# Ledger of designs, part 25: designed miniproteins, single chains, continued (5)

Each design is a single chain, and the fold is of that chain. pLDDT is the mean over its residues in the fold that is shown.

## One batch from the design tools (miniprotein)

Design m16842
Fold by ESMFold2-Fast:
Structure m16842 (fold): chain A 72 residues (1-72)
Amino acid sequence: MASELSPVERAVLQALYASGKRSVSQLATITGLSQATVSRALRSLEEKGLVERDKDGYWSLTEKGREAAEEL
């Protein structure tokens, strides 16, 4: 459940939920975080099965990620 997410992970998850599919640079702009911070959060969220990346480098929520974001 979303209760195990860090504040940075929550911010990235919320940004994807509100804005949809985004690149790392777009998420950095939306969240006000650095691209490095966003990349680390996305990797952690990907390991948790909450986000996925396409071939063009865009990130989106999985079904689990949408459920977790709705609880935030």
Scores: mean pLDDT 83

Design m16843
Fold by ESMFold2-Fast:
Structure m16843 (fold): chain A 89 residues (1-89)
Amino acid sequence: LKEAEEELNKALEEFEEAAKKALALAHETGDEEARKGIAEALRVVGDALLAVDETKKNDPSKVPEALKKAAETVREAAERLREIAEKAA
């Protein structure tokens, strides 16, 4: 459990850093496609965190699995944000 929570927290930190860089570039360039991509990534991460909360209510025994899945989803979103930043630079 503790390892899964640490993995999710690390993924969220990486996502926050990627989001800050992507947002700064989208603001500088006025790139609407970049802004849409950032908004989509934020929604995906929000949905993943909500899924963890639902798992806590419905089946607490599956929480470690839900946390690992959320961490994977958050890392994928962070990677998409890095791609947006690279392409805008």
Scores: mean pLDDT 82

Design m16844
Fold by ESMFold2-Fast:
Structure m16844 (fold): chain A 130 residues (1-130)
Amino acid sequence: MKKLEEELAKLSDEQIVEILRTSKDPEVRVAAARVIGRRDASQEAVDTLIELLKDPDPEVRRAAVLALFRIGTDKALEAVVKALFDPDPRVRSAAWGAVYLSSPEYREKVAEVAEKLGLKDLALSIRAML
């Protein structure tokens, strides 16, 4: 909901992290994940988004995947690579879609992360020009 995202955008990273950890409403967690994903996020915010990849709601996990992909640190991309294997097809589609539609340079960064995680076949698949 755009109005909720606009109100959350007025808050600090620390306040948004608290909301992500304490809110019982999945719509609030989705909005907060989207807001934090548009910032130069702190390591605590990245760690909290990684925790959200275990959220029971697949829409919350999907929002966390897209936020982590936008942040693009090595740790965030390691979590995105793991989300390629999420049990929900919507979460998997979000992760693969983000990788597929990214620049060649960004795909190479994702492939390097996959290789560092020992997922050599996945890294080769990502590096292969479609």
Scores: mean pLDDT 83

Design m16845
Fold by ESMFold2-Fast:
Structure m16845 (fold): chain A 92 residues (1-92)
Amino acid sequence: SLTQLKLQLLLEVIALSSLIFVIERRLARQPSRFTPEQKAEIAELKKEGEELTKQAKALINDPNATSQQIKDILDRVRDLTDRLTKIEAQAL
């Protein structure tokens, strides 16, 4: 249902925000664990995450939002989460 898709989007946006927070804390505490290229990529992905979070919240609160619109932004949230997870793994 549309309600279930909106709930799934909300949960995945919360997970994305948590991942960004973890990466920001690692970058602040252990900056030497990240290359200059990784730091630049993290900055770009944070910006993308902020924009996706705004778009996701708008769709969740839109009574006219379609299932396709929710699925499209959910795919973008999942892609960004995967990209951030790979950077977190590489920074170890």
Scores: mean pLDDT 86

Design m16846
Fold by ESMFold2-Fast:
Structure m16846 (fold): chain A 61 residues (1-61)
Amino acid sequence: SMTPEQKEEMTQLGREMTRAGASIQDQLDQARKYAKEKGISEDSAINAFLTGEAEAQTALP
């Protein structure tokens, strides 16, 4: 299962990728790679990245 630290790290990466102009497809690709590297579920990683994306979207014009 995902640790709180891993969830926060992935959420932060999602925020940073969104601010950098990365596409949703790029974020999903990174989430899947992170999940495989850390041994967590792809769904959990994707949810964490997309939470960061959603948070960053509230700050984008």
Scores: mean pLDDT 80

Design m16847
Fold by ESMFold2-Fast:
Structure m16847 (fold): chain A 68 residues (1-68)
Amino acid sequence: SPEEQLEKTLQEIEELRKKLKEMGDEKTAELGDKAIEAIRSIKDPNTALAVAQSVLDSLKNILEKLEK
């Protein structure tokens, strides 16, 4: 279901946010936290999931750039 996929995606965002913070990128980690709060405010699960997937992809790309 979209709700189950959203929960999984939000967990992946939280894991990436934690890794970014551990690597010293606290600004991006804080942005990720605010994004999770914004996504949680979206009433439509399908829209929330689409936004969450976009945020996850962006954070993953930032992490990969920091890792080289």
Scores: mean pLDDT 83

Design m16848
Fold by ESMFold2-Fast:
Structure m16848 (fold): chain A 88 residues (1-88)
Amino acid sequence: MTEEEVVEAMRKAGFSEEAIELLRIQAEALAAYRAAGGTEEAAREAMREFAARAAEVLGAPEEEIERIRAEEDLEALERRVAEIEKRL
C-alpha cells in the first residue's frame, strides 16, 4: 500500500490524527534508516529526525526541537524515541 492508503486505512480504523501523524513520521524514519544501510550513524539520524518531528507534532517549543536536532548521543535519542512511542 502507498503511504496515503495506509493513512486513510488508519483513519477508518479510528486512529487519532496525532497518532496517525506520529506513526507516519516513525515509518519515514525507519525507511530512511533501512535505505542508509542500518548503520549506527543512520540510526542516530533517523531517531533525531523522528524525535524532532514528533516533538513538533506534540507542540514542543522551538528550543526543545533545536536541542533534539543537535543531539549526538544515541542513548539520549533512544530515550526520546521511547518517550514518544508511549504516546502512540
Scores: mean pLDDT 76

Design m16849
Fold by ESMFold2-Fast:
Structure m16849 (fold): chain A 73 residues (1-73)
Amino acid sequence: MKIIEEAKKALKETAKKLKELGRTSAADEILKLVEEGEENLPYAVNMAKFAGEAIPEVKELADKAYELYKKYK
């Protein structure tokens, strides 16, 4: 699979976990940025990483998305 698709998958998993934890607004914004196109992917990754710093339960997923995106670049 393309690394970019794996990064998008990790971002969607981060958003799903945020939604499960009741952080619906953050989850919806990440999903919106992922769906809008690759030009918005850096913003989605940064938002997920910020959420991971605040919410330990999503940190591993957010860090995975960041590393996959970094490797793609």
Scores: mean pLDDT 80

Design m16850
Fold by ESMFold2-Fast:
Structure m16850 (fold): chain A 64 residues (1-64)
Amino acid sequence: SKEAEFVGRQAARLYGDEIKSIKDPEKRLEAAIEASRFVARMLGIKLSEEEIKEAGKVALKLSL
């Protein structure tokens, strides 16, 4: 969704360096998803669990 993409971009801007620093790919994705969940809550954007995972994948892609 547009909102998931927006949240993912914001998560990458705020936490991209921390996400990129994680060497394990599985833990890196988990960190990107968690950062996106936190950003969505901080911005008051209501996302489904699937949209949060989508946002996390966007955040990961933009952090690398």
Scores: mean pLDDT 88

Design m16851
Fold by ESMFold2-Fast:
Structure m16851 (fold): chain A 80 residues (1-80)
Amino acid sequence: SKLFKEAEELYRETSRRIKELIEQGRYEEAERLLEEALKWYDILIDMLRKLGDLEGAEYVEKLKEELVKVYEEAKKEAEE
């Protein structure tokens, strides 16, 4: 599906940019970028649930969780 491809592309691009921003000490910008991506995923998850695509909603929820994990791991690594 085009929507799932867009969700995966958002994950790849946002993960890469978050890591770059954190490496540069730009934590506030990394957090804002994460929040914007999470908002987009929440809208898509809500839409998929309303359409009865529970498997699709679960897949996007997993992408959302993995993105949060990328942010947390990158921040932890930068603080070491």
Scores: mean pLDDT 86

Design m16852
Fold by ESMFold2-Fast:
Structure m16852 (fold): chain A 97 residues (1-97)
Amino acid sequence: MTLLGAVVELPVVDNEKTRADFEARVRQLEAELRAAFPQVRLLHASIDKNEVAPGENLTGVVLFEARGLSPAELEQAKALIRRTLPVKRIVEGLLTD
């Protein structure tokens, strides 16, 4: 199974609004990805609560299952993720059973 992982960098301010905005954007992204690529599934979305110091940005992680996408479709999916979220890094991998 092909995994797409996005590491996102959020504003420095950790508050309910920042977390709610992240969750809303993830839901929007999932809907848009499913509409464009029906085989894509959201597996996980979370904000890392560890090691946030004053002056550091919150880090979020979003994981998608991207089985059956062509190389071109994978690049389109990554582009959509980057447009919707403040992406620091995207990684591809295989999810082991």
Scores: mean pLDDT 72

Design m16853
Fold by ESMFold2-Fast:
Structure m16853 (fold): chain A 87 residues (1-87)
Amino acid sequence: SAKELAIKLYIYIMKKVLKKSDEEVEEFRAALEAMETEAEGEAFAAANPELFAGIEKALEELYEETKDLKPEERRKLILEKIEETEK
């Protein structure tokens, strides 16, 4: 699902880009998986402004690095990065 993919991408960023601990990553994953509404997501982002600013910057850098790729190639690259993180 789109939510599952987004959570995996955020976990990749936290582990590989922001270098967060396994404990911090697991707490963040649990919080994201428990969310069911947009309002809960907005409240969580507002409570964690530095973390989400870091995630947003990492996403912008990832999109800039992949801007010349076709959408299918970009998706493949992102999925490969996620898979490497889950090992």
Scores: mean pLDDT 78

Design m16854
Fold by ESMFold2-Fast:
Structure m16854 (fold): chain A 78 residues (1-78)
Amino acid sequence: DWEKKLERVEELIRRAAAGEELSEEERKFLEEFWEEVKKEWEALKVNGEMTEEGKKLYETVTAPAARARAEIAAREAA
């Protein structure tokens, strides 16, 4: 269920962005979710072109998750 996973991801991203330290289980959940999103993204391609479902998944899940990962990484690199 993408809706429930997205709510959990949004909660964890919000907490991490606020400077809270996520637990090992929470960080693992984000990593597993990211890998699942990448796998789903690849599965939604038809002849190398993104389907409408894949575009919606990218806009609602993949792009926000990638931005949050980049923001967390930038914070840790500073």
Scores: mean pLDDT 65

Design m16855
Fold by ESMFold2-Fast:
Structure m16855 (fold): chain A 73 residues (1-73)
Amino acid sequence: AQELVQQGQALLAQGQAAFAAKRYDEAARLFRQAARLYREAYQLSGDLEALENAIEASTLATQAELELRRALA
């Protein structure tokens, strides 16, 4: 469970770096992967912080997708 949280944190950091570089498609993909890992960590541990991180990562993925669509408009 803790290893999944660490992997999720690494993917979140990579996603934030991609977002800052305006690579919104890469950022969205990385944030979605982070959300999945945090959700799995929550299912294994019941850790509410992992659930909160999963929700945040999902929100960031949606924001990255929105920015991608704005860039294509």
Scores: mean pLDDT 86

Design m16856
Fold by ESMFold2-Fast:
Structure m16856 (fold): chain A 82 residues (1-82)
Amino acid sequence: MKIKVPDEVKALLKEVGITKDEVTYLELEQAIREYLRRHGLLDPENPAVADVRGTPLGKLLGVDRIRLSDLPEVIKKIEEKA
């Protein structure tokens, strides 16, 4: 299944080397994990949680923190906003 992404997520995808207009669920999940890692957004005491405050992703989702176990729900919200 291909997911169309909003402009805030397109910027994230380009930073991790993806320039496609549509991505698979797996590609989007891996891109988000890599983005969080590259920007040092993972909580050093709990790497299952990321601080997305002030990022385009946090703005799009309306949240300050995301749990990596909730990525399926995060991706669903991204798809709904595209």
Scores: mean pLDDT 79

Design m16857
Fold by ESMFold2-Fast:
Structure m16857 (fold): chain A 90 residues (1-90)
Amino acid sequence: DAIAALRAETAARIEALLAEHGETEETLLEAARLAAEYLREALVLRGVPEEVAEEIARLLLEAFEAELAGDLERARELRERARRLLEEAL
């Protein structure tokens, strides 16, 4: 299962990153970027068009950045936009 392998690899990379550098804003953002790239690749493997998968991953990364900055309303709005795009693509 390509998606399961990709998920396991990404999880291991995130775990190593956090173990090495701790839960700083920089490492949390780097972990979020790794998670977004995993999501993009996983969506493409599931048949979502590349451009749509990129937009969904970008929106979820921006939502995490907003949440980390304390902007919970913007984070929610961005997540709802990502969910709508995923629903339309499937």
Scores: mean pLDDT 85

Design m16858
Fold by ESMFold2-Fast:
Structure m16858 (fold): chain A 87 residues (1-87)
Amino acid sequence: DVDALFERTLAILDKLEAGEELSERELIELGAAAAGLAAAAGNRVEEGVAWIEAEVGPEAAEVARLAAELSPEQRAELAARWRALMA
């Protein structure tokens, strides 16, 4: 569910902040979540999810869709942590 995705994404970000190596699955999930957040911010969720399904696969597309359903507060927290890590 949406809350489970939020908690999993926070755990992945915690690993990155600790300098731990991410698995390929964790990297894909993190990337799909970031793409879902970007699509939601651009009001292009359906287009973004369809693109991810075509290019990556249905599991990644579902992660992106769930990320777009996050609360504004959850999305803001993830976006802030993403910007801090990528700066």
Scores: mean pLDDT 78

Design m16859
Fold by ESMFold2-Fast:
Structure m16859 (fold): chain A 68 residues (1-68)
Amino acid sequence: ELSPEEQQMKAALLQAAKAGDDVAVRAGVKELIEKYGEEKARAIVEEVAKELDPETAARLKAIFEEML
């Protein structure tokens, strides 16, 4: 179960990814890693990826791996 803050961050990242806004995606991923650490950030990114088409999900995951 995600906290209200984690749900807000997940929703923002999902919207940015759907819009193809790589700058907003990078900002959201960075905030997740800084606030929650790599393991929890990865879990949230994977949850967002499940809500996306395969191409957009692959793009999000690539940005996440690049920022580690």
Scores: mean pLDDT 82

Design m16860
Fold by ESMFold2-Fast:
Structure m16860 (fold): chain A 82 residues (1-82)
Amino acid sequence: MDAELERQARTDLRAAEENLELAERYLKEGDEHKAIILGTAALINATGARFLASQLSDEEVRARLLARADEIIERIRKIMEE
């Protein structure tokens, strides 16, 4: 169970990071509309990953993945404030 949940959480975090990176690039290029769309996609992926990570029984792995998800969510929040 945990190994599958961890893999799914890591996959969703990777997707969130990719969408966040694209959002940051579009924001730098002045395309605020595309930045918001990609930031929203990243938020959905990061929130999903956070939920999956919260289900893990390994406290160390859970804490690491939750921290990573929270970092991504905070970066998305900063994009949406611009």
Scores: mean pLDDT 85

Design m16861
Fold by ESMFold2-Fast:
Structure m16861 (fold): chain A 93 residues (1-93)
Amino acid sequence: GEDVYEVTITIKMSSSKEEVEEFVNRLEDLLRADPDTISVEVSEVKEVDGLNEVTIRLRARRPSAIARLLEFIGEYEDVIVSVEVELRVRPGD
């Protein structure tokens, strides 16, 4: 079997809820079009400490899919207040 890369990214943004929802829609489209994506789960946008927070969970066949996700998030650096990343590798057979 192949290794499975699991990443959970929690992002807090200074943008409006509507702008964060647009970011999420673009991100989901990007990840769902990626052939290395196994599954994508994105939380509802939540207000935390006056910021809008979203959690992304990605399971991917290759670590390059995670690199592409982080690169896309980097396009929004001016409105990102914090990013927390948890990466787990599930070994294949």
Scores: mean pLDDT 84

Design m16862
Fold by ESMFold2-Fast:
Structure m16862 (fold): chain A 74 residues (1-74)
Amino acid sequence: SMDEKLKAQVEKLEKKMQEILDDPSATPLQKEMEYGAIKVSLAVMYIYSENPDIKKYIQEVDKKMAEKLAQALA
């Protein structure tokens, strides 16, 4: 289904963000830039989703990524 495809795409973006957060050679700026790019992709998926459960899932993932980035930059 489209919902399963959107969820799978969000999970790929979450994995990509986790990989850069876990990379000790990645600079703070590189981590911020990657989050910025991922956030734009999540926002587009949010706008085009008609399923409120998927919209909520995208918002929760964005919030979780933002919190992990803030912790990594502290």
Scores: mean pLDDT 86

Design m16863
Fold by ESMFold2-Fast:
Structure m16863 (fold): chain A 76 residues (1-76)
Amino acid sequence: SSAARLQQILAEIGRLLREIQRLGEEAQRSTPERAAQLLAEAFRLGDRILALLRSSPELRPAAEALEETLAAYLAE
């Protein structure tokens, strides 16, 4: 069902967000070279979150809001 698919997507997004947080925390305690690698991995996981949000019509507004927020941040 669409509801079961939404729950699977939300669970996967939650898992990816926890991994991004872990990578960020590890980067803060790492050498600059290692931190760059960890942050690159975090950005790859972020791209996967955006793809998951776009995969569901119900979650598409969340993807658009996140993209707008990131665009505004990068414009600074």
Scores: mean pLDDT 83

Design m16864
Fold by ESMFold2-Fast:
Structure m16864 (fold): chain A 68 residues (1-68)
Amino acid sequence: MMEEIKKELEKKAKEIASLPTEEANELMAKKLEEIKKKYPNLTSDEILELADAAIETYNKAREELLKK
């Protein structure tokens, strides 16, 4: 379960990596709220782990774009 949710968030992070930071933050926040609604039994710690993984993936993808 966590692996699948993490992969879904990482995919979203890669999709939004090319967007301005403010727009990317809004879309990521919306995705996290969708995950919370779909999986209401997730703890705050688990949500933080998922958010951290998504941010890390976003930063790596963004870094590749800035390589230009």
Scores: mean pLDDT 77

Design m16865
Fold by ESMFold2-Fast:
Structure m16865 (fold): chain A 69 residues (1-69)
Amino acid sequence: MDEERLERIRELADKILEPREAELAALNEQLATTPDPEEQIELGVRHFSIRAEAVNEAIEEVRKEEEEK
């Protein structure tokens, strides 16, 4: 069931991001306060990269869990 898989991926991604929550919050604050559009793009790419890495790691972990069950 794709819904259960997506929910598990989301839960694991959230857990992976938990220790990086302060870093993400700081990046979000910089994005909100930075007037330079080029700097905003760089900060946005960094923020996205952190989240994308967590999601990819969560997908791999879910895949491993499925193979062991």
Scores: mean pLDDT 78

Design m16866
Fold by ESMFold2-Fast:
Structure m16866 (fold): chain A 71 residues (1-71)
Amino acid sequence: RVDELLARIEEQVGPMAAAIARSEIGAGILDAADLERINRDPELREELRRRAEVVRRSAEVGRQAARELAE
C-alpha cells in the first residue's frame, strides 16, 4: 500500500524524496499508481531526488526569511 511504496522510495532515494512524495499524496497530486511508477522507473526516482535537493535549499531560505520577519 501507500506506506510500503513510500518506504521503498525512502530506501532508494532518501527520506527527503519520500517526504515530498508523501506530501504530494496528501495534496492529491500523486496517487498509489504514481508511487508504483516511481519505484519502477529510475529516471523518475532521480527526478524526485533532484526535487528533494531543491526543496531542502528552499526550506533553508524560507526558515531564514521567517526568522527575519519575526524580528
Scores: mean pLDDT 75

Design m16867
Fold by ESMFold2-Fast:
Structure m16867 (fold): chain A 72 residues (1-72)
Amino acid sequence: SVEDLAKKILELAPGLTEEQARDVAERIVELVKKYGKITPELVREATRILVDYGVPESVARIIAAELLSDAY
């Protein structure tokens, strides 16, 4: 669920607020729906979302890969 994903994001990026983690989770879920499968483009888009919310790019790449691996 979006709530479960938001909790995971907050655990991996504790610098985010609960609202920001929820927004990121919703955006990632919409990307997964749009792409229909996990692709390098989806991982790059998820990484960019996290960076837009202030997560450093190196950390965002790891978080995006971990979140999408759990969904896979």
Scores: mean pLDDT 79

Design m16868
Fold by ESMFold2-Fast:
Structure m16868 (fold): chain A 90 residues (1-90)
Amino acid sequence: SLSKEEQQLLLFISLGLLNVRDYLLEGNYELADKEAEKLLKSLSDEEIKKLVEETIERIREAVEKGASTEELSEIILEGLEKIKEKLKEL
């Protein structure tokens, strides 16, 4: 099980990824980039940062291909599961 601190970190990452998704869906690339940068700069662990960056890149590629909100939510969920497993290893 995750510690309270790790659970709070996952929630923070989840909210950041949802904000990036929403800005990209609105075509607001400047706010999406700013939110992504803010999220990544808030992360101290390089392996967690890399997984978050890879998830953001997957969201961007999917939006460019016309993905639905449901498809983007699945990408975020998959990314969060990878991050959760990595947190258990740390």
Scores: mean pLDDT 88

Design m16869
Fold by ESMFold2-Fast:
Structure m16869 (fold): chain A 65 residues (1-65)
Amino acid sequence: GLDEELIERGRRELELLRRGIVPERSEETLRISRGIGLTLREMGRRIDEELRTGKPAPPVPVVPA
């Protein structure tokens, strides 16, 4: 499933951070991971769009109120 693949990618980056290895995307990944209950799905959507368009996905307003 799509969510599972995207979650696995995120988990691997977090594992590297836990082991003291800091990947280049670490700061943004940490902020997304810690931020909210929408964490993994939002991260997955952004990654999917980047792969599909070949461009970084635009920031999505999570709380538009």
Scores: mean pLDDT 57

Design m16870
Fold by ESMFold2-Fast:
Structure m16870 (fold): chain A 70 residues (1-70)
Amino acid sequence: SAAAEAAAQAAASRALFDLAVRELEKVGTPEQARAFRERAERAAAEDPDRAASVLDGLTAEIAAYVKALK
């Protein structure tokens, strides 16, 4: 069903975001990791229907930031 596919996509977006934050915690500062987590929580609170797409964007931003630190 469309609802099951949307739920699976949201779970995948969250899992990838959590992996990206863990990678950032290895090479960045705790403040940087916290800032990304706060942005994700704010987005979910303001517009839950767009939370997955916001997580995908934050995941890409974290990946670019981690690449710049290495």
Scores: mean pLDDT 81

Design m16871
Fold by ESMFold2-Fast:
Structure m16871 (fold): chain A 76 residues (1-76)
Amino acid sequence: SPKVAAAQAAFRAATAALAEEVVALSPSGENLSPRAQELLRKIGEILIATLEELAATDPSVAEQATAMAERLRALL
């Protein structure tokens, strides 16, 4: 359905945008509280799993999703 397709596209876009923000923030994580660092790590792990699932299920974004997951994994 058009609504489901739109929701999936929005979710993919939001996931990619959030992953980019986490990657950008990760190098400065040492200046965060221990709780904030732990939350960033957990968010990063969730984003990696989501990006890997996205790469497996959507060929149109597989390369971008895989590259972002690898960048995020290298920073965690």
Scores: mean pLDDT 70

Design m16872
Fold by ESMFold2-Fast:
Structure m16872 (fold): chain A 64 residues (1-64)
Amino acid sequence: MAKDVYSGAPATKVVDGKPLEYLSALVYEARKKAGEEFVPGERVLSEKVAEEFEKLIKEEVKNS
């Protein structure tokens, strides 16, 4: 791929420190909590999901 459109998100750095399998489950929960359905090409969805995802990661780190 010639361009990484998702590389700039703050959540990307937090995600990079964790296993992808684990993060996939958290992303699913974040989407559910954000009340978002998958809409192809919609960038606003990713922003809300990123916020909920960061919250879930922080809660996990606090407990760990």
Scores: mean pLDDT 52

Design m16873
Fold by ESMFold2-Fast:
Structure m16873 (fold): chain A 77 residues (1-77)
Amino acid sequence: FDELLAQADRLIATMEEALEKGSPEELRAMVEAGELFIDYLREYLEKHPLTPEQRQALEDRIARMEELIEKAREKLS
């Protein structure tokens, strides 16, 4: 589980960097990667028994990634 959170945090950091200084191509790649990872995390939440704290930790990361994807889409418009 800690490895999954670390992976999410690394992707979030990469997404934040792409939003600040990435090319449009990098932003599109980041949106695609983010959406795939969010889908994976949502499926993980359904299939695995988690504590309320673990569930909240993943839901917080999903919400942050969704926010970053929305900002990326705005920049690409």
Scores: mean pLDDT 82

Design m16874
Fold by ESMFold2-Fast:
Structure m16874 (fold): chain A 68 residues (1-68)
Amino acid sequence: KRLSELSPKEAAETVREFLLNHLGLPEERVEALLRGIAEGSEDPAVVSVLRIFGGESAEKIREGARLL
């Protein structure tokens, strides 16, 4: 299912799930990445995460991260 079909909150939750379960990142690192996404960070890790999900979903993910 495309991330662009989800609500902003659901898109951000999908990114959290991916980082925790598919990449195996610790919870505090996942929270830091979501905060960076919400703040528009230029951290290469943040940019890479948004690139994985595609530009179409990037703004929706940023909006959702701001709601978390």
Scores: mean pLDDT 77

Design m16875
Fold by ESMFold2-Fast:
Structure m16875 (fold): chain A 67 residues (1-67)
Amino acid sequence: DLEELAEKLAEEAREELLKAGASEPFANWAQREIREAALSQKSKEEAIKAAKENLEAGLTMAKLLNE
């Protein structure tokens, strides 16, 4: 189920962002963006890739902003 996978990927990304020092509002926003990005893909493999790329971008932003 793509929806279940997208929710799981988004939740895992939120926890990684919080662990990296991101604020709750930022982590919550990123969770929604990652979930939507994953759901917009045509396959589970593309959903995983999209979630991973968005998480990497979010981690980079959190590191720079130190929210």
Scores: mean pLDDT 81

Design m16876
Fold by ESMFold2-Fast:
Structure m16876 (fold): chain A 70 residues (1-70)
Amino acid sequence: MSEEELRELLENRDYATVVELVEKGEVDPETVIRLARELGRDGFAEVLELVFREGKSVEEAEAELIRRVL
């Protein structure tokens, strides 16, 4: 998958598809984190950091994001 396609998904807030692609090994989580931050999707980038760098569950990472952005 190209970075252009990842940017389009992130701009459209298709985060579920992006997470699925990372889980399938089709995209590198570090690339997605970088692109999310470049597009101002810092909350999503932080969820990915918590899940893939710190080993937290998706539910735990989402709860932390929700507490910060809601």
Scores: mean pLDDT 75

Design m16877
Fold by ESMFold2-Fast:
Structure m16877 (fold): chain A 73 residues (1-73)
Amino acid sequence: MINEKMAELLEKRGFDASEIKEIEEVYVEYRDPVNGAVYSAPQGLIKAANLAQKIPEVTPEDIGLVLREALAK
């Protein structure tokens, strides 16, 4: 589940509470292709991270890996 601070950031990025709940129910596992580490993140966070390199409370490593996976199409 998205932590409370992350939910606040998503709300500031224009996500509604109902949208955040929907996103939370659709967690996606991303595997780092380099080290094999698995990250669990809501799909909306990946989309928000694409626009919001400005989410300061998400670790750069997690965002980097999630973005790489999201953009790997």
Scores: mean pLDDT 51

